# Designed miniproteins, single chains, continued (5): the designs that were tried, part 17

Each design is a single chain, and the fold is of that chain. pLDDT is the mean over its residues in the fold that is shown.

## One batch from the design tools (miniprotein)

Design m16560
Fold by ESMFold2-Fast:
Structure m16560 (fold): chain A 108 residues (1-108)
Amino acid sequence: MEKNLKIREAIKAGISEDELRKLMKELGFDDKTIEEILRRVKVRKQTEPQFRELLELSAVDPRAAAEKARELGKQSKDPEIARIFENTARFFEWAAERGYRPGRSRRL
């Protein structure tokens, strides 16, 4: 939907949390949806360097990426972030079992 596209572009442009909250209110989002999106943006910004490293590692060794994701989850003080890393670890384990490398493009 167009409203979601505008929000995604604003996040990509690096706007502040306050500006993003204001934009979502102007677009007619309900408070519950606004708080959920803001929470996801905060988690993403906080974990983005770690996820980038995990994705790069998964291109070479998805099993090692799964182990590292699990360790990051155990080290996290936020239960939601811990759950995200645990889910990421399970995905990398699933990929490793099937010979897939999520962070790698097909060579031509």
Scores: mean pLDDT 73

Design m16561
Fold by ESMFold2-Fast:
Structure m16561 (fold): chain A 88 residues (1-88)
Amino acid sequence: SINYINNSINYMNDGMTGSGNDMISYTTISIDYVNISYSDTTDPNSISYINISIDNMNNGMNSPTIDDMISYTGISIININVGMNIDS
């Protein structure tokens, strides 16, 4: 059997049109699992790939004040496990 593991967590903060540093926070968590593994009678080794990417983007609001912000924080964690699982 072949299975893939992929995990992605996204957080998005949205600023409002106002005075000061007003913010609206959006939290979206999507977790998709994709695991690559082999069930065999041999003595296999497991291979795991972990990729973590963090992306931060701050956008100013439609205000001339720099303390108004729209913040985008994206954290994507990709765990690709390529291995073999033996039962006997």
Scores: mean pLDDT 35

Design m16562
Fold by ESMFold2-Fast:
Structure m16562 (fold): chain A 64 residues (1-64)
Amino acid sequence: NLKDILLKVPGVGQVLAQKLVDEFGDDVVNATREQLTKVKGVGQVKANQIIAALEAFGYTVKQE
């Protein structure tokens, strides 16, 4: 489920989606931009895209 949503992010392939799941598990939905950028292959733009995609699919990445 989460991996499939991550794969919908432009520029996130199978390897990067798996790394995100391996590093955060289900907590990826609560990950901050700073935490996401610690993953190799994730810069600020990609972290923003991941957060936006998770929020758009009904996951609360930050509680605002």
Scores: mean pLDDT 74

Design m16563
Fold by ESMFold2-Fast:
Structure m16563 (fold): chain A 130 residues (1-130)
Amino acid sequence: MPKLRVIVVDDNSDHMADISRKLAELGAEIVARFGSGDELVEALKEGLEADLIVLDLYMPGMSGIETIKRIKEEIPDKADIPVVMLVPKSTSEEEIEEALKAGADAVLRKPASREELAAVLDEVAARLAA
């Protein structure tokens, strides 16, 4: 099976470990792990490639929404990489709509299930095959 290249961005090490394990069990390759949107943006500018970005909404410094906007503005050649945003269970529908309007391809509530992550990987694989 083709391995999808995934970047995971989360400032919480336990969430990072959980998501990375589930994605790897589903056959994805974790090409990078970052604790901030700033680290992601700099790595993308330096030539890091991925098929999917899994991005926490709430991080110290730059939010997930601000991170997506910065990618679109500063790295337009990588703005087409799909972004799945992870949000706390308590996140309002209005905040979810703001994330989608900012350019998130999907939003999942934490903790994201293996089944929800599998569905995202299937969608990304389908887009790459087209």
Scores: mean pLDDT 84

Design m16564
Fold by ESMFold2-Fast:
Structure m16564 (fold): chain A 91 residues (1-91)
Amino acid sequence: SNAQKKADELAKKGEENYEKGRKIYEEDPSVEGLIEAARYFGEAAENYEKAADLITDQKGEEYRKKSEEVRKEADRIEAEAVRLLTDQGDA
C-alpha cells in the first residue's frame, strides 16, 4: 500500500540518519560533534515516529519502539554536550 511504502521510505531515512549520528559520535568527541550527533539521532527518531504513525501493524510497533529508543539516545547525548559546555565554561 502507499502507506506501507511511505513508512518504509521514512524508516530508511531514519536508519541513514542514525548511522550518520553514530559515525559523528564515534569520530568527533567535541561539543560540536555531540550536538551534531544528537541532531541526527533526533531526525532519525522523528523519521521512525512518522513511519510508525502511517502503519499500525507489528512493523509499525517496531518503528515506534525504535523511535523511542533513538530519542532517548539523542536526549542522553544532548545532555552530555550540555554538561561539557557547563564544565568548560566560556574558556
Scores: mean pLDDT 86

Design m16565
Fold by ESMFold2-Fast:
Formats: structure tokens, sequence, C-alpha cells
Structure m16565 (fold): chain A 63 residues (1-63)
């Protein structure tokens, strides 16, 4: 599930799309009985996805 955010970023998803997917993952964690650890893992994956997105956009524009 958390890898989904990274995959979306690698596919060229927008920040807004990644935010929406992160929200859905948070809802999924809620259904699973979310723990602080699970939430932190989601936040970590979101951060990585955002960094990939920024790098991809920089590469596309910098060429």
Amino acid sequence: MYEKLVELAEKGATLEEIMEEAGKLFDQLRKQGASKEDILKLIESYGKAVEILAERRRQARAA
C-alpha cells in the first residue's frame, strides 16, 4: 500500500493525485485500526513520493 504513493510519483502523478491517494491510504489504515506506527509509515512514504515527484518535474523542465 505505501509503495503505491512512490509508484504514482514514478508514473508522473501530480502532487494533488499523490495527496488524494495518501488520504485514501489513511482511510484504509483507519479501517485496519490505525496505529501511530502505521501512520508514520504512510507519512514517510508520502514524503518519498513528493521527493520523487519534485525530481521528475525538475528533470523534465531542466532538459
Scores: mean pLDDT 75

Design m16566
Fold by ESMFold2-Fast:
Structure m16566 (fold): chain A 87 residues (1-87)
Amino acid sequence: LKKKKEELEKEIRELWNEIRKAGKASREQLEKLLKLEEELAKVYEELKDYLGLAAAYLEMAYLYKKLGKEEKAKEYEEKAKEAHKKA
């Protein structure tokens, strides 16, 4: 589980670096980041790392906003608050 966490964190970081260099994210990149953050959130939940879980949920909320999914963004902002309270 710890190794999977590190691999996901690395992949997410590398993809964000590509986006920063390009100056904007493609829809495909945003969707891939969302999928990676969802996997990372599951790992943090299993590890009881609620601070990490809250951070992952906030990233998911941001990505949903970028994809025009405002309702999903609100849901993940609330999930992040709940996770942060448990940290």
Scores: mean pLDDT 84

Design m16567
Fold by ESMFold2-Fast:
Parts: structure tokens; C-alpha cells; sequence
Structure m16567 (fold): chain A 63 residues (1-63)
């Protein structure tokens, strides 16, 4: 699932925070600090789902 893949990516400290998304940056920062990142991750996931839903209309929204 998308959530499982994103959780693995955050656990590995991967690049999703580098997208400049505030919730993604917050989730990565909390994970690195050893804090509970659940709420930040849920906000990040919601943003990703919204982007996926609008994906076809994002003709130039590649960032």
C-alpha cells in the first residue's frame, strides 16, 4: 500500500522531506529526533493522496 511504502521511506530517512512539503519535512524531522511522527505522517499522506487524485490535471505541477 502507499502508506506502507511511505512508512518504510520515512523509517529510512529518505527523500520525501526534500519535496519541501511542510508535513513531510516535519515527519522526517520528528523521526530523526526520535519523536512520534504519526500525526505529521498522516498529514503528509493526506497531501500525497490529494496530489495523486489531481495527478492528471497537474499537467505542469511536477514539483
Amino acid sequence: SVRAALERALEEGLKYGNLGLPAGQEAVARMKAGEDYTEAFERFLETVRAMAAAGREASRELA
Scores: mean pLDDT 62

Design m16568
Fold by ESMFold2-Fast:
Structure m16568 (fold): chain A 56 residues (1-56)
Amino acid sequence: EIDEFAEKAIKTAQKVYDQRVEEARAAGDEALVQRHRENGDKAIETIKKIAEEEKK
């Protein structure tokens, strides 16, 4: 089902970007931390939009 696919994709994106944020934070790169947070939010928003369009 599309909802199951979207949930899995969102969970995967959260995990990937959470790891990147943590790595950037450990490196002391505050700009990179912010960039990864923004990219993660956009990725999740895109997945939600695609899932919604598939229901139409």
Scores: mean pLDDT 79

Design m16569
Fold by ESMFold2-Fast:
Structure m16569 (fold): chain A 82 residues (1-82)
Amino acid sequence: SEEQQRKEEEEALKLVEEIIKKKIEELKKNGEDEKIIEKIRKFYELGKAGNLYLTEEEMDEYEKKAVEILLEAIKEAAEKLK
């Protein structure tokens, strides 16, 4: 049902947010560039809104790293939910 799908999507988003927060704190502890952290936050918000349409050719190195971290967080969330 649509209600069941919405609940599953909401639970998945909460788990992704928790994983992202944990990864950001680890990046801060490791002295990672704040520019990467800013890009992670920006791309997560864009992705959540369904508005992330950047191609790899348009991405700088910080944006590429941010997307890789977000994809890993999504993958980890998917593995935990199944």
Scores: mean pLDDT 74

Design m16570
Fold by ESMFold2-Fast:
Structure m16570 (fold): chain A 74 residues (1-74)
Amino acid sequence: LTPRERVANLLTAAGIEVAAAEFADSLGDKQSAENARKTAIDLANEAIELSKEVPEDREEITKLAQKILDRAKA
């Protein structure tokens, strides 16, 4: 995988995890929600670090990752 493809996969996975956390919270499953939020944060932060290898898209990657982090911390 190219760094760009790896970033896309990390952001996609982080988005799925934050959606899963929101769904678990709606069901009252606080432990599953907390675990999914932690995973989303880790994946989003990994995408931000990997964005250093994709300088042409770094700003956009950081913005997308930050939106996921904001949702995970809400």
Scores: mean pLDDT 88

Design m16571
Fold by ESMFold2-Fast:
Structure m16571 (fold): chain A 68 residues (1-68)
Amino acid sequence: SAAARAALEAEVDALLAELRAALDKGDFQTARSLAHRALQLLEEADDPALLARFLAEVKRLTAEHRAR
């Protein structure tokens, strides 16, 4: 349902915000744990478009952090 997808997107966005904060602090272990939690939620939801967007965001955030 649209409501279930919106709830999943909000949860993933919250995890991405925490992941970004962990990367900003250099806490790669916490960032990895947060990414793993989000991946489990997305794999269970069977939404390949949302999974692809999440993976692209994690790749971008990790690359940006290493470049700085």
Scores: mean pLDDT 80

Design m16572
Fold by ESMFold2-Fast:
Structure m16572 (fold): chain A 84 residues (1-84)
Amino acid sequence: GSMKQFLLEKAREYLKEAEKAYEEDPEKAKEPLLLAIESLLRAEGKLTPENREKWANRILSATPEELKKLIEEAKKRLEELEAA
């Protein structure tokens, strides 16, 4: 639906912000990545307080290497949802 398309486009915008922020300072990528993942979860109808808290904790505690993998996983999930 139109709302799903809007949320996927927001996720794309936030992921681009996360990638750009990561190149300058990995810590600065954490907030836009969390916003991207929240948008993806909302687009899938999977956004719950518990899921959001688990993702927030995972992102906030992530090392730069783990954070880069999370960005790539989120990008792959966005592509899968856009193809569906």
Scores: mean pLDDT 87

Design m16573
Fold by ESMFold2-Fast:
Structure m16573 (fold): chain A 75 residues (1-75)
Amino acid sequence: IVSNSKNVELAKRIGKRLIDHARRNGNPEQVRIAEETKERLIKLGKEKESSPDSDVLLELSRIVQEASDRMRAVL
C-alpha cells in the first residue's frame, strides 16, 4: 500500500502516454523511442528516490522533451 515513490508513479504515467501516442501514429520508430523513454524515466525515478521532488521533475521534464523532439523528427 505505501511507499512507491511519487516520482516512479509519475514516470510510469508519462511513459504510458508516450507509448499510447506512438502506437496511435503507427510509426515503429516512435514506439521504440517511447518505450526507451519510459524505461529511462522509471529508472531515474528509482535512482532519485531520496532526491528533492523539484530536481527529479526537472530531469524527467528534460527526458520527455528530448523524447518528444525525437518522435516529431521521425514523423
Scores: mean pLDDT 75

Design m16574
Fold by ESMFold2-Fast:
Structure m16574 (fold): chain A 65 residues (1-65)
Amino acid sequence: IKLSKEELEEIAKETGISIKTVEEALEIYNENKDSLSPLELAELIAKKLGISKETAAKVLSMILK
């Protein structure tokens, strides 16, 4: 999936993380979307980016919309 700059800004605003962190979450999603479940993706994003699992799950849910 590719998101516009406006979509990345909206996710950052809703989740309280930086646009750069949202971009990194999108990269993790795109690299792993065919091999990991949504729950495993949220856990990987949280671990890689140093954010809470709750925040990672919210970011992932907004990427998947």
Scores: mean pLDDT 81

Design m16575
Fold by ESMFold2-Fast:
Structure m16575 (fold): chain A 59 residues (1-59)
Amino acid sequence: NSCILDFTAALQALKVPQECHAAAIAYFQKLAEAKGSCNTKEVLTPEEETRILHCRLND
């Protein structure tokens, strides 16, 4: 899945904690499906991106 591969590469490049990768990918996938888009900039708001970077998806 190209969409998930690109997002996973971005998580690795940004040094997001490994334990957050599965939750971040699942969260992104749900948002991408809801918005009908695979583009990270279109799917994620700056606030959502910040939550992912800081592993705060349960907030």
Scores: mean pLDDT 72

Design m16576
Fold by ESMFold2-Fast:
Structure m16576 (fold): chain A 87 residues (1-87)
Amino acid sequence: AEELFEEIEKIIKELPKLSEEEALKAIDRMAELLRELVEQGVPLEEINRLVGKLDEALKKLPPKVRSAALRKLLELASEINEYYLEK
């Protein structure tokens, strides 16, 4: 789990420095890493912490990158809710 946290935080930190194309790819990879953390049983509060950090970073990105990232975050939120709230 620690490796996944470090990779996600690294991606978040580097997002403002990336080209639009690189940022979109980084966002896709980060979404996959977040899903893996959920599957590993990492507490929802830790996942929400990472998502919150990502949301703050997105506020200063170009509209195209921000739009794509918000879509991925919405998809992740839906998947996370299904995982933890599913009977």
Scores: mean pLDDT 74

Design m16577
Fold by ESMFold2-Fast:
Structure m16577 (fold): chain A 67 residues (1-67)
Amino acid sequence: AMAEAEAQYARDLLERLTSGARTVEEVKLAAIRASNEVIEKFGELTDAALQAIADTAAEHIARLRAS
């Protein structure tokens, strides 16, 4: 499904954008950028893609706060 493919793309993109992130603020900026890139590529941000971005960002933030 398009929504599932968009969500997977969003997750993979955010993982790449957060690979060098050292602060919670950098992760948040990466999530905003990932959202914009998904809209540019697919024309919309589905709830599935938004959830994938939120979950991925939350996991990276949790890891940074534990470090």
Scores: mean pLDDT 81

Design m16578
Fold by ESMFold2-Fast:
Structure m16578 (fold): chain A 57 residues (1-57)
Amino acid sequence: MLTEEKVSKIKNVSDALKLLGELGIPEEKWGAIVPKLEANEKDHKKIYEILKEAVEE
């Protein structure tokens, strides 16, 4: 499940990809999500919003 604690533990793209897998987001969607996460790497609130939108589908 997505939590702020899990987002705060993201240190790099590999951690983000691991979280995407744990959230059950299909790998085909990762290519669109990863650039958004990289653009907001230091903004945990924005990362949380991006991941929440990806899960809410």
Scores: mean pLDDT 73

Design m16579
Fold by ESMFold2-Fast:
Structure m16579 (fold): chain A 100 residues (1-100)
Amino acid sequence: SLVDRLVELLKRQGVELTPEQIEEWKEILDYLRENLTSEEIRELVIEMARRLKMPDTEIRTLEKQLENATKSEILGVLSALAVRHGIEKVLRIVKELLEG
């Protein structure tokens, strides 16, 4: 699963997720897969990148990468952002985007 891949990638970087963080990430990914279209998830990931203060050049690269991406591939990119920027920060921003 994308969650298992995220856990493995973070462990390789010396970061171990709690069972609670793993379950919360799984719930978020399942919610996005079931309730949002591929286009809506793309928009969420791009807005996430902006809130993470990623460089404009990198955001443009993400937009191009995600243009023809499947829902699973987009969720994989979201998981990669969580690995890079920290799961707690990415979870907070996802919740703000979904609940605000």
Scores: mean pLDDT 82

Design m16580
Fold by ESMFold2-Fast:
Formats: C-alpha cells, structure tokens, sequence
Structure m16580 (fold): chain A 70 residues (1-70)
C-alpha cells in the first residue's frame, strides 16, 4: 500500500536525521520489500526499525507502517 510505503520512507528519513543508522537501514529495507510486494520481509524490517529506533517520530512511523501491512 502507498500509505505504508510513505510511512516507512518517513521512518527512514527521521531515523537518518537523528543519526540512527541501524533504524534508517531497517526502514529503507522495508520500503524496498513493500515496493517488491514482499509484505513478510517488510513486516520483519519494520519490526526491527521500531525496536532499534531511538527517535520517537521514526519509531511511530515504522509502527504505523507495520500496522497497515499486517
């Protein structure tokens, strides 16, 4: 879904702005999986982004994207 892709992209951008490279990488991979139709790969990477994110906005964006994809 476009909304999930947009939220995962926002999670990646916000994590990057916060210097959280691990969460940025996880969210970026989630975007790639969503674009390729791999919802299971996306869910796993969004879950990792939620767990690894130290930035509140990045964490919330990743969690919202995960809820849409589930």
Amino acid sequence: SQQAIDLANQASKNAGKAGDDKAKNDATKAVEYLQNGDNQGAIKNLDNAVKNSKDKKAKDNADQAKKIVQ
Scores: mean pLDDT 87

Design m16581
Fold by ESMFold2-Fast:
Structure m16581 (fold): chain A 87 residues (1-87)
Amino acid sequence: MAAEEAEELAYRGGYVAAKGYLEGNASKFAGGVIAAGGAALHAGIQGSGKEGAEKAAEGARKGGLEAGGKEGAEAAYKAAKGMAEGV
């Protein structure tokens, strides 16, 4: 996965997570966090390393901000960054 693809996928994940958080939908929130974190982990494994993971984390935050849910955005960002630093 290219770093740009990881960023786009994480953006969508962050958006979904923030929406779920605002709506009180735990499943939607968890799904968004998993999608964002998965994008960052995949970028790391595919050789984009820290750069790909960092772009994915920033994408997740931007998507969450677009949805207006800062709490969901921060959770998605932390999940993506945590996965990247764990590999």
Scores: mean pLDDT 70

Design m16582
Fold by ESMFold2-Fast:
Structure m16582 (fold): chain A 66 residues (1-66)
Amino acid sequence: MDVNDYIGERLDELTAEAALSPEQQRRVLRSSSRVLKMAGSDPRQQEQAKRLADQTVEELRRELRR
């Protein structure tokens, strides 16, 4: 699964729980896209980008519930 596909799925989950603002959505995508772009074709860095996206989504989820 592509990082973009993975992020899209995670954002869809958050949207079902609570609407994300455009700024919050950009934060998740910007963070993950930056890491992925820097990683190029390195599988380790691509996996790191997925983990970073997951952590960012979890942080946003907690912020929305505060």
Scores: mean pLDDT 65

Design m16583
Fold by ESMFold2-Fast:
Structure m16583 (fold): chain A 93 residues (1-93)
Amino acid sequence: SGVATHTETVTVNKGDVLTLDAVSEDGPIASLEAILQREDGPDVLLPTKMTRVSAHQARAEVTALETVNKPSTLILYGRTPEGERFVASSEVI
């Protein structure tokens, strides 16, 4: 349940590297962009390193620019070679 699960939430510290998998079903992943969405603050663009695994799969290494101690959503946006943006992954941290 949600209440029991919240006690297992990992605290993210400034400088931590988060590893996320990105998948695209419709096209190749040209680049990845990570945005941290906070419930009560502005969205934060995080430094992201992409490692291509296949034509439709990539691994993202996202560097935390600040300590995250409140519920936040990390969204990975993928871009096609044409520059179109799509949601590649979404994680609550």
Scores: mean pLDDT 72

Design m16584
Fold by ESMFold2-Fast:
Structure m16584 (fold): chain A 60 residues (1-60)
Amino acid sequence: DPIMDVARAVAYTSAKNLGVDVPEDDRTLENILKLLKKNPNASDEDIATMEKFAELEKKS
């Protein structure tokens, strides 16, 4: 799914910009969301957006 591939790329890049290392073997939106929730620089708005994308990933 091109939309989900773009969403994962954006989420991964955002996590890296916040200093979060995403494991190579678990680059799902759900795992990225869990890592972002632990980062003090992640906003509630960013977390809410990632939760919506993680729900879409579960339906795929």
Scores: mean pLDDT 74

Design m16585
Fold by ESMFold2-Fast:
Structure m16585 (fold): chain A 82 residues (1-82)
Amino acid sequence: SKMDELFAEIQALVAAGASAEELLAALRRAAEESDNPEAKQALLTGIEWLEANRARLSAADQHTLVLAAMHEAREIEKEAEA
């Protein structure tokens, strides 16, 4: 699925030590490319929360939360396809 491809891209960015800006840009692309309104809203909500809190978070915490936001979006899309 498209969401699985985007998740793999984000995992690769995390493994490469990508900046918070690069990870947020990837999440915004995932939100833009999602056809599921609930998954899109979950991603946008995650992006807003991460932007508001990024100054208080370590790089490792930012990476974990970015992956968690993508995982939530994938689960929403899978439930819609079931």
Scores: mean pLDDT 78

Design m16586
Fold by ESMFold2-Fast:
Structure m16586 (fold): chain A 76 residues (1-76)
Amino acid sequence: MEREELLKKAKELGLNIELVEEAYENSLNPEDIEKQFETLKKIAELALEYDPSMTEEKLKEAEEKLKAHIEKAKAE
């Protein structure tokens, strides 16, 4: 996943750019972070295609999962 492309899509979807940057900078496993962003992208695409009004809710769920993943990666 391209960081530049992800940041552009994040802005278009109203995602927290700081969260995206923190995930990359503080990631202990970059591959896992990329997987989380792939999931976020798929959720956003599905929400926009089937129900645009639910985009924010779907994106929040993806962000929560991303945060949980980062926390687990940092946890001992």
Scores: mean pLDDT 59

Design m16587
Fold by ESMFold2-Fast:
Structure m16587 (fold): chain A 120 residues (1-120)
Amino acid sequence: PLTLTPEQAKAYLVELNILRSQSLETRLVFAEIARRYAKEHPDDPFAWFIAALAYTIAGRYDEAIALVEEGLKVHPDSPLLYAALGLVYRAKGEEEKADEWFDKALAISPDDALVKALRA
């Protein structure tokens, strides 16, 4: 099972913050690359997670939600993908909906270090 350590989760969040400092064009190019990778590797829930986060960082929230929903059709009980929805709704300022999705992720995996780090 692909379980990230807290240290790996933190390193991953640092890389995502680097994307926020890039131009919108650079963020959108990365989002498109990540989306294509997810569609070529649909069995990898992390690929869908990365694509959704890239679109979220680019401010493309509806596209991010659609990508998570597509990933959830393949991985219906993925705590990573539920956490991705939590991140998108938080970025939209919909904190109550964000909390609902993080709670759903933690209900499936109560000790998931990555989900806990993403919720913080």
Scores: mean pLDDT 79

Design m16588
Fold by ESMFold2-Fast:
Structure m16588 (fold): chain A 69 residues (1-69)
Amino acid sequence: SAAVAEEVDIEELIEKYGEREVLVINGETGEKKVEKLGDVLKNAEKVLRVGEDVFAVKIDGKWYEVRLL
């Protein structure tokens, strides 16, 4: 079955995975950086779980692909 996009609670996600390193990919530019998930999510408007270890995160009107490392 295909991956299903599901909205997740930002605060719960920070509590559970905030200390994990993630790969952040800018959806517009393809720029990649490694950050802690909690640092990425502190300014997030919306988070969707799109795969087992993959999230789509909206920050300041822009979408980022975030992968757990």
Scores: mean pLDDT 82

Design m16589
Fold by ESMFold2-Fast:
Structure m16589 (fold): chain A 64 residues (1-64)
Amino acid sequence: SEEARELVEKYLTALHMGREDLAERYRAQLKELGVSDETIEKAEELVRQGKPREAEQVLLDALK
């Protein structure tokens, strides 16, 4: 959904900017929408590997 895509983009932007406060907030919202801790950890690992598009896909797939 559009709302899910916006949330994922905000989360990934917060991680990129080093805004841990915002990242924690958006992470909590993703979990409330049913994204597992395992999926969050996988997405964050992909971001650390320089694969933000794969991280986005993993999170969006969890929100379908």
Scores: mean pLDDT 86

Design m16590
Fold by ESMFold2-Fast:
Formats: C-alpha cells, structure tokens, sequence
Structure m16590 (fold): chain A 89 residues (1-89)
C-alpha cells in the first residue's frame, strides 16, 4: 500500500538522520519509539498517508522541543516532505 511504502521511507530517513548527527542513545530510543507508535497505529487503525505524516511530524516537533534539536527537527520535516513528493510522482 502507499502507507506501507511511506512508512518504509520514513524509517530510512529517521535511521539516516540518527546516524548523520550521531544522536545520543536516549534521543535515538525516543525517535524510534515515536516511529514505532505511528507504524503500529497505521496498521491497527488503517491510517492514510496524510494521517501518518501528520502524526509523525507532531511527534518529531514535540521531541525536538524536549531535546532542544531545532536543526535536526527541521531536516527531518524537510526529508518527510521530500519523501511525500517522491511517492506522488
């Protein structure tokens, strides 16, 4: 499904950003937990791609505020927008 492809690409983006910025184990765990929660909800509640993007973006903003990571949050949101655009092409 389109939602499954989106989740796969979002996972790849998250893993790449965590590696690029050499994020602490605590931050990596929090980001992975947020993604896993969204993936679980997407499967259990049959979320649309738009709902997945909205839920994940909200979680990333909250975590970016909690850990004071504005640059990383901004890059993650830009990469999410890129993935969405590529899947529509």
Amino acid sequence: SETEKLLEKLREVLDRIMEKYNLSPEVREALRAAFDEVEKEAKEKNLTPEQVVSRFAERLVELGEKYNLPEITGELLREISRVVAELKA
Scores: mean pLDDT 84

Design m16591
Fold by ESMFold2-Fast:
Structure m16591 (fold): chain A 98 residues (1-98)
Amino acid sequence: LEEELEEKLKEIEKLAKEAAKLLSPEGAQSLEAAVENLKKSVEYLKKGDLSKGAAYFAAAMINLVAAELDAKPEALPLIKEVIRLAKEAYDLALKIAE
């Protein structure tokens, strides 16, 4: 579970960096904020702080949606994949917290 979570976080960072090259500066900032908030969410979940974990995940999702709305067609598949992996990473972190 922890190894799978770390591999998903690495893939998210890789895809986010690729997508950022195809976004406006504002979209790239939203995507970077999303990744940082997701990392904080996972960190708090690992510490057993479910409320902070959920709050940072919500912030990550808001920023991912902002990046998606700003995205041109070529960036959309990468951002949608980041959203999918972010949800899976959150679910894995919740399982580790139990």
Scores: mean pLDDT 85

Design m16592
Fold by ESMFold2-Fast:
Structure m16592 (fold): chain A 69 residues (1-69)
Amino acid sequence: GSIAAQEEPPPEELARREEVARRLEEPLRRAMETASDEERLRLLGRVLDLIARGASDEEVEELVEELEE
């Protein structure tokens, strides 16, 4: 139940965060190779935000496209 998430994230939320991280890992790594230090911090912040809130597939795809530009 939702109350079970009070002290630890539910397995579904952990699985979603892992999925988001997995999809963004390679695009982020490639973008980080060519980005300045300031840009790296911005990109990392955006990726971490999407992971932390278990972003939708649409949001993940949008960021992937941005990272691959």
Scores: mean pLDDT 76

Design m16593
Fold by ESMFold2-Fast:
Structure m16593 (fold): chain A 81 residues (1-81)
Amino acid sequence: RAEEVAERAKKYAEDAGLTNVEVEVRGDTVVVTGEAEKGKAKEMGKKAEEALRADPRVARVDVSVSDDGEKVTISALLAPP
């Protein structure tokens, strides 16, 4: 279940335009990190957030952008089993 969401989260991040995407599963949380083009981090993060929020297996999504604006971290909390 978490592994399936992790695979989908990576695809959603890549579809949003993020590069060098890495995915980590921490219990019921899927953490996706990726690199954004300068000035595009918030835009790409929102696009990935929208795709993840549409997944019925995802209960909550949080997006953070690094202080340099070049890295995006997306945390997706899975719906309880």
Scores: mean pLDDT 78

Design m16594
Fold by ESMFold2-Fast:
Structure m16594 (fold): chain A 75 residues (1-75)
Amino acid sequence: DVEEVVKRALEAAKEFIEAVGTPANIDAVAAYAIEQAIARLEEVVDPASEEFKRAAEEVRREIRRIGEEQARRAE
């Protein structure tokens, strides 16, 4: 289930970003979290599918948002 994989990937990304994210490193931390989440999606969803494209866009958008929120809270 793609939706469940996305949910778990976002939960893992949020925990990671909240644990190690600072305003000085947030771009790198968020980029790493996105790479890890996309790698998990590639293992269970065909990268050429519409499902993968939608899931990847959601993951990128939400992880970026989590990163921005973490950086703002630290200031």
Scores: mean pLDDT 82

Design m16595
Fold by ESMFold2-Fast:
Structure m16595 (fold): chain A 66 residues (1-66)
Amino acid sequence: MTPEQQTVNQINQLLQQMVEQKLSDEEMWQRVEELSKTLSPDQQKLLREQLNMVLKRQRELEKKRA
């Protein structure tokens, strides 16, 4: 597994845990911002991309409920 894949997997696991805890979009952004303070620019980019994908998926699910 490449270092990039490991970073993406770790980010996805963290985001998955936040989703399972039923955190709001605002709470997820706050946690991501806190983590980004300790991350490199490349890792910050990956984290933001993964969060946007998770939020997009949640929005699609909410749209079906509405």
Scores: mean pLDDT 73

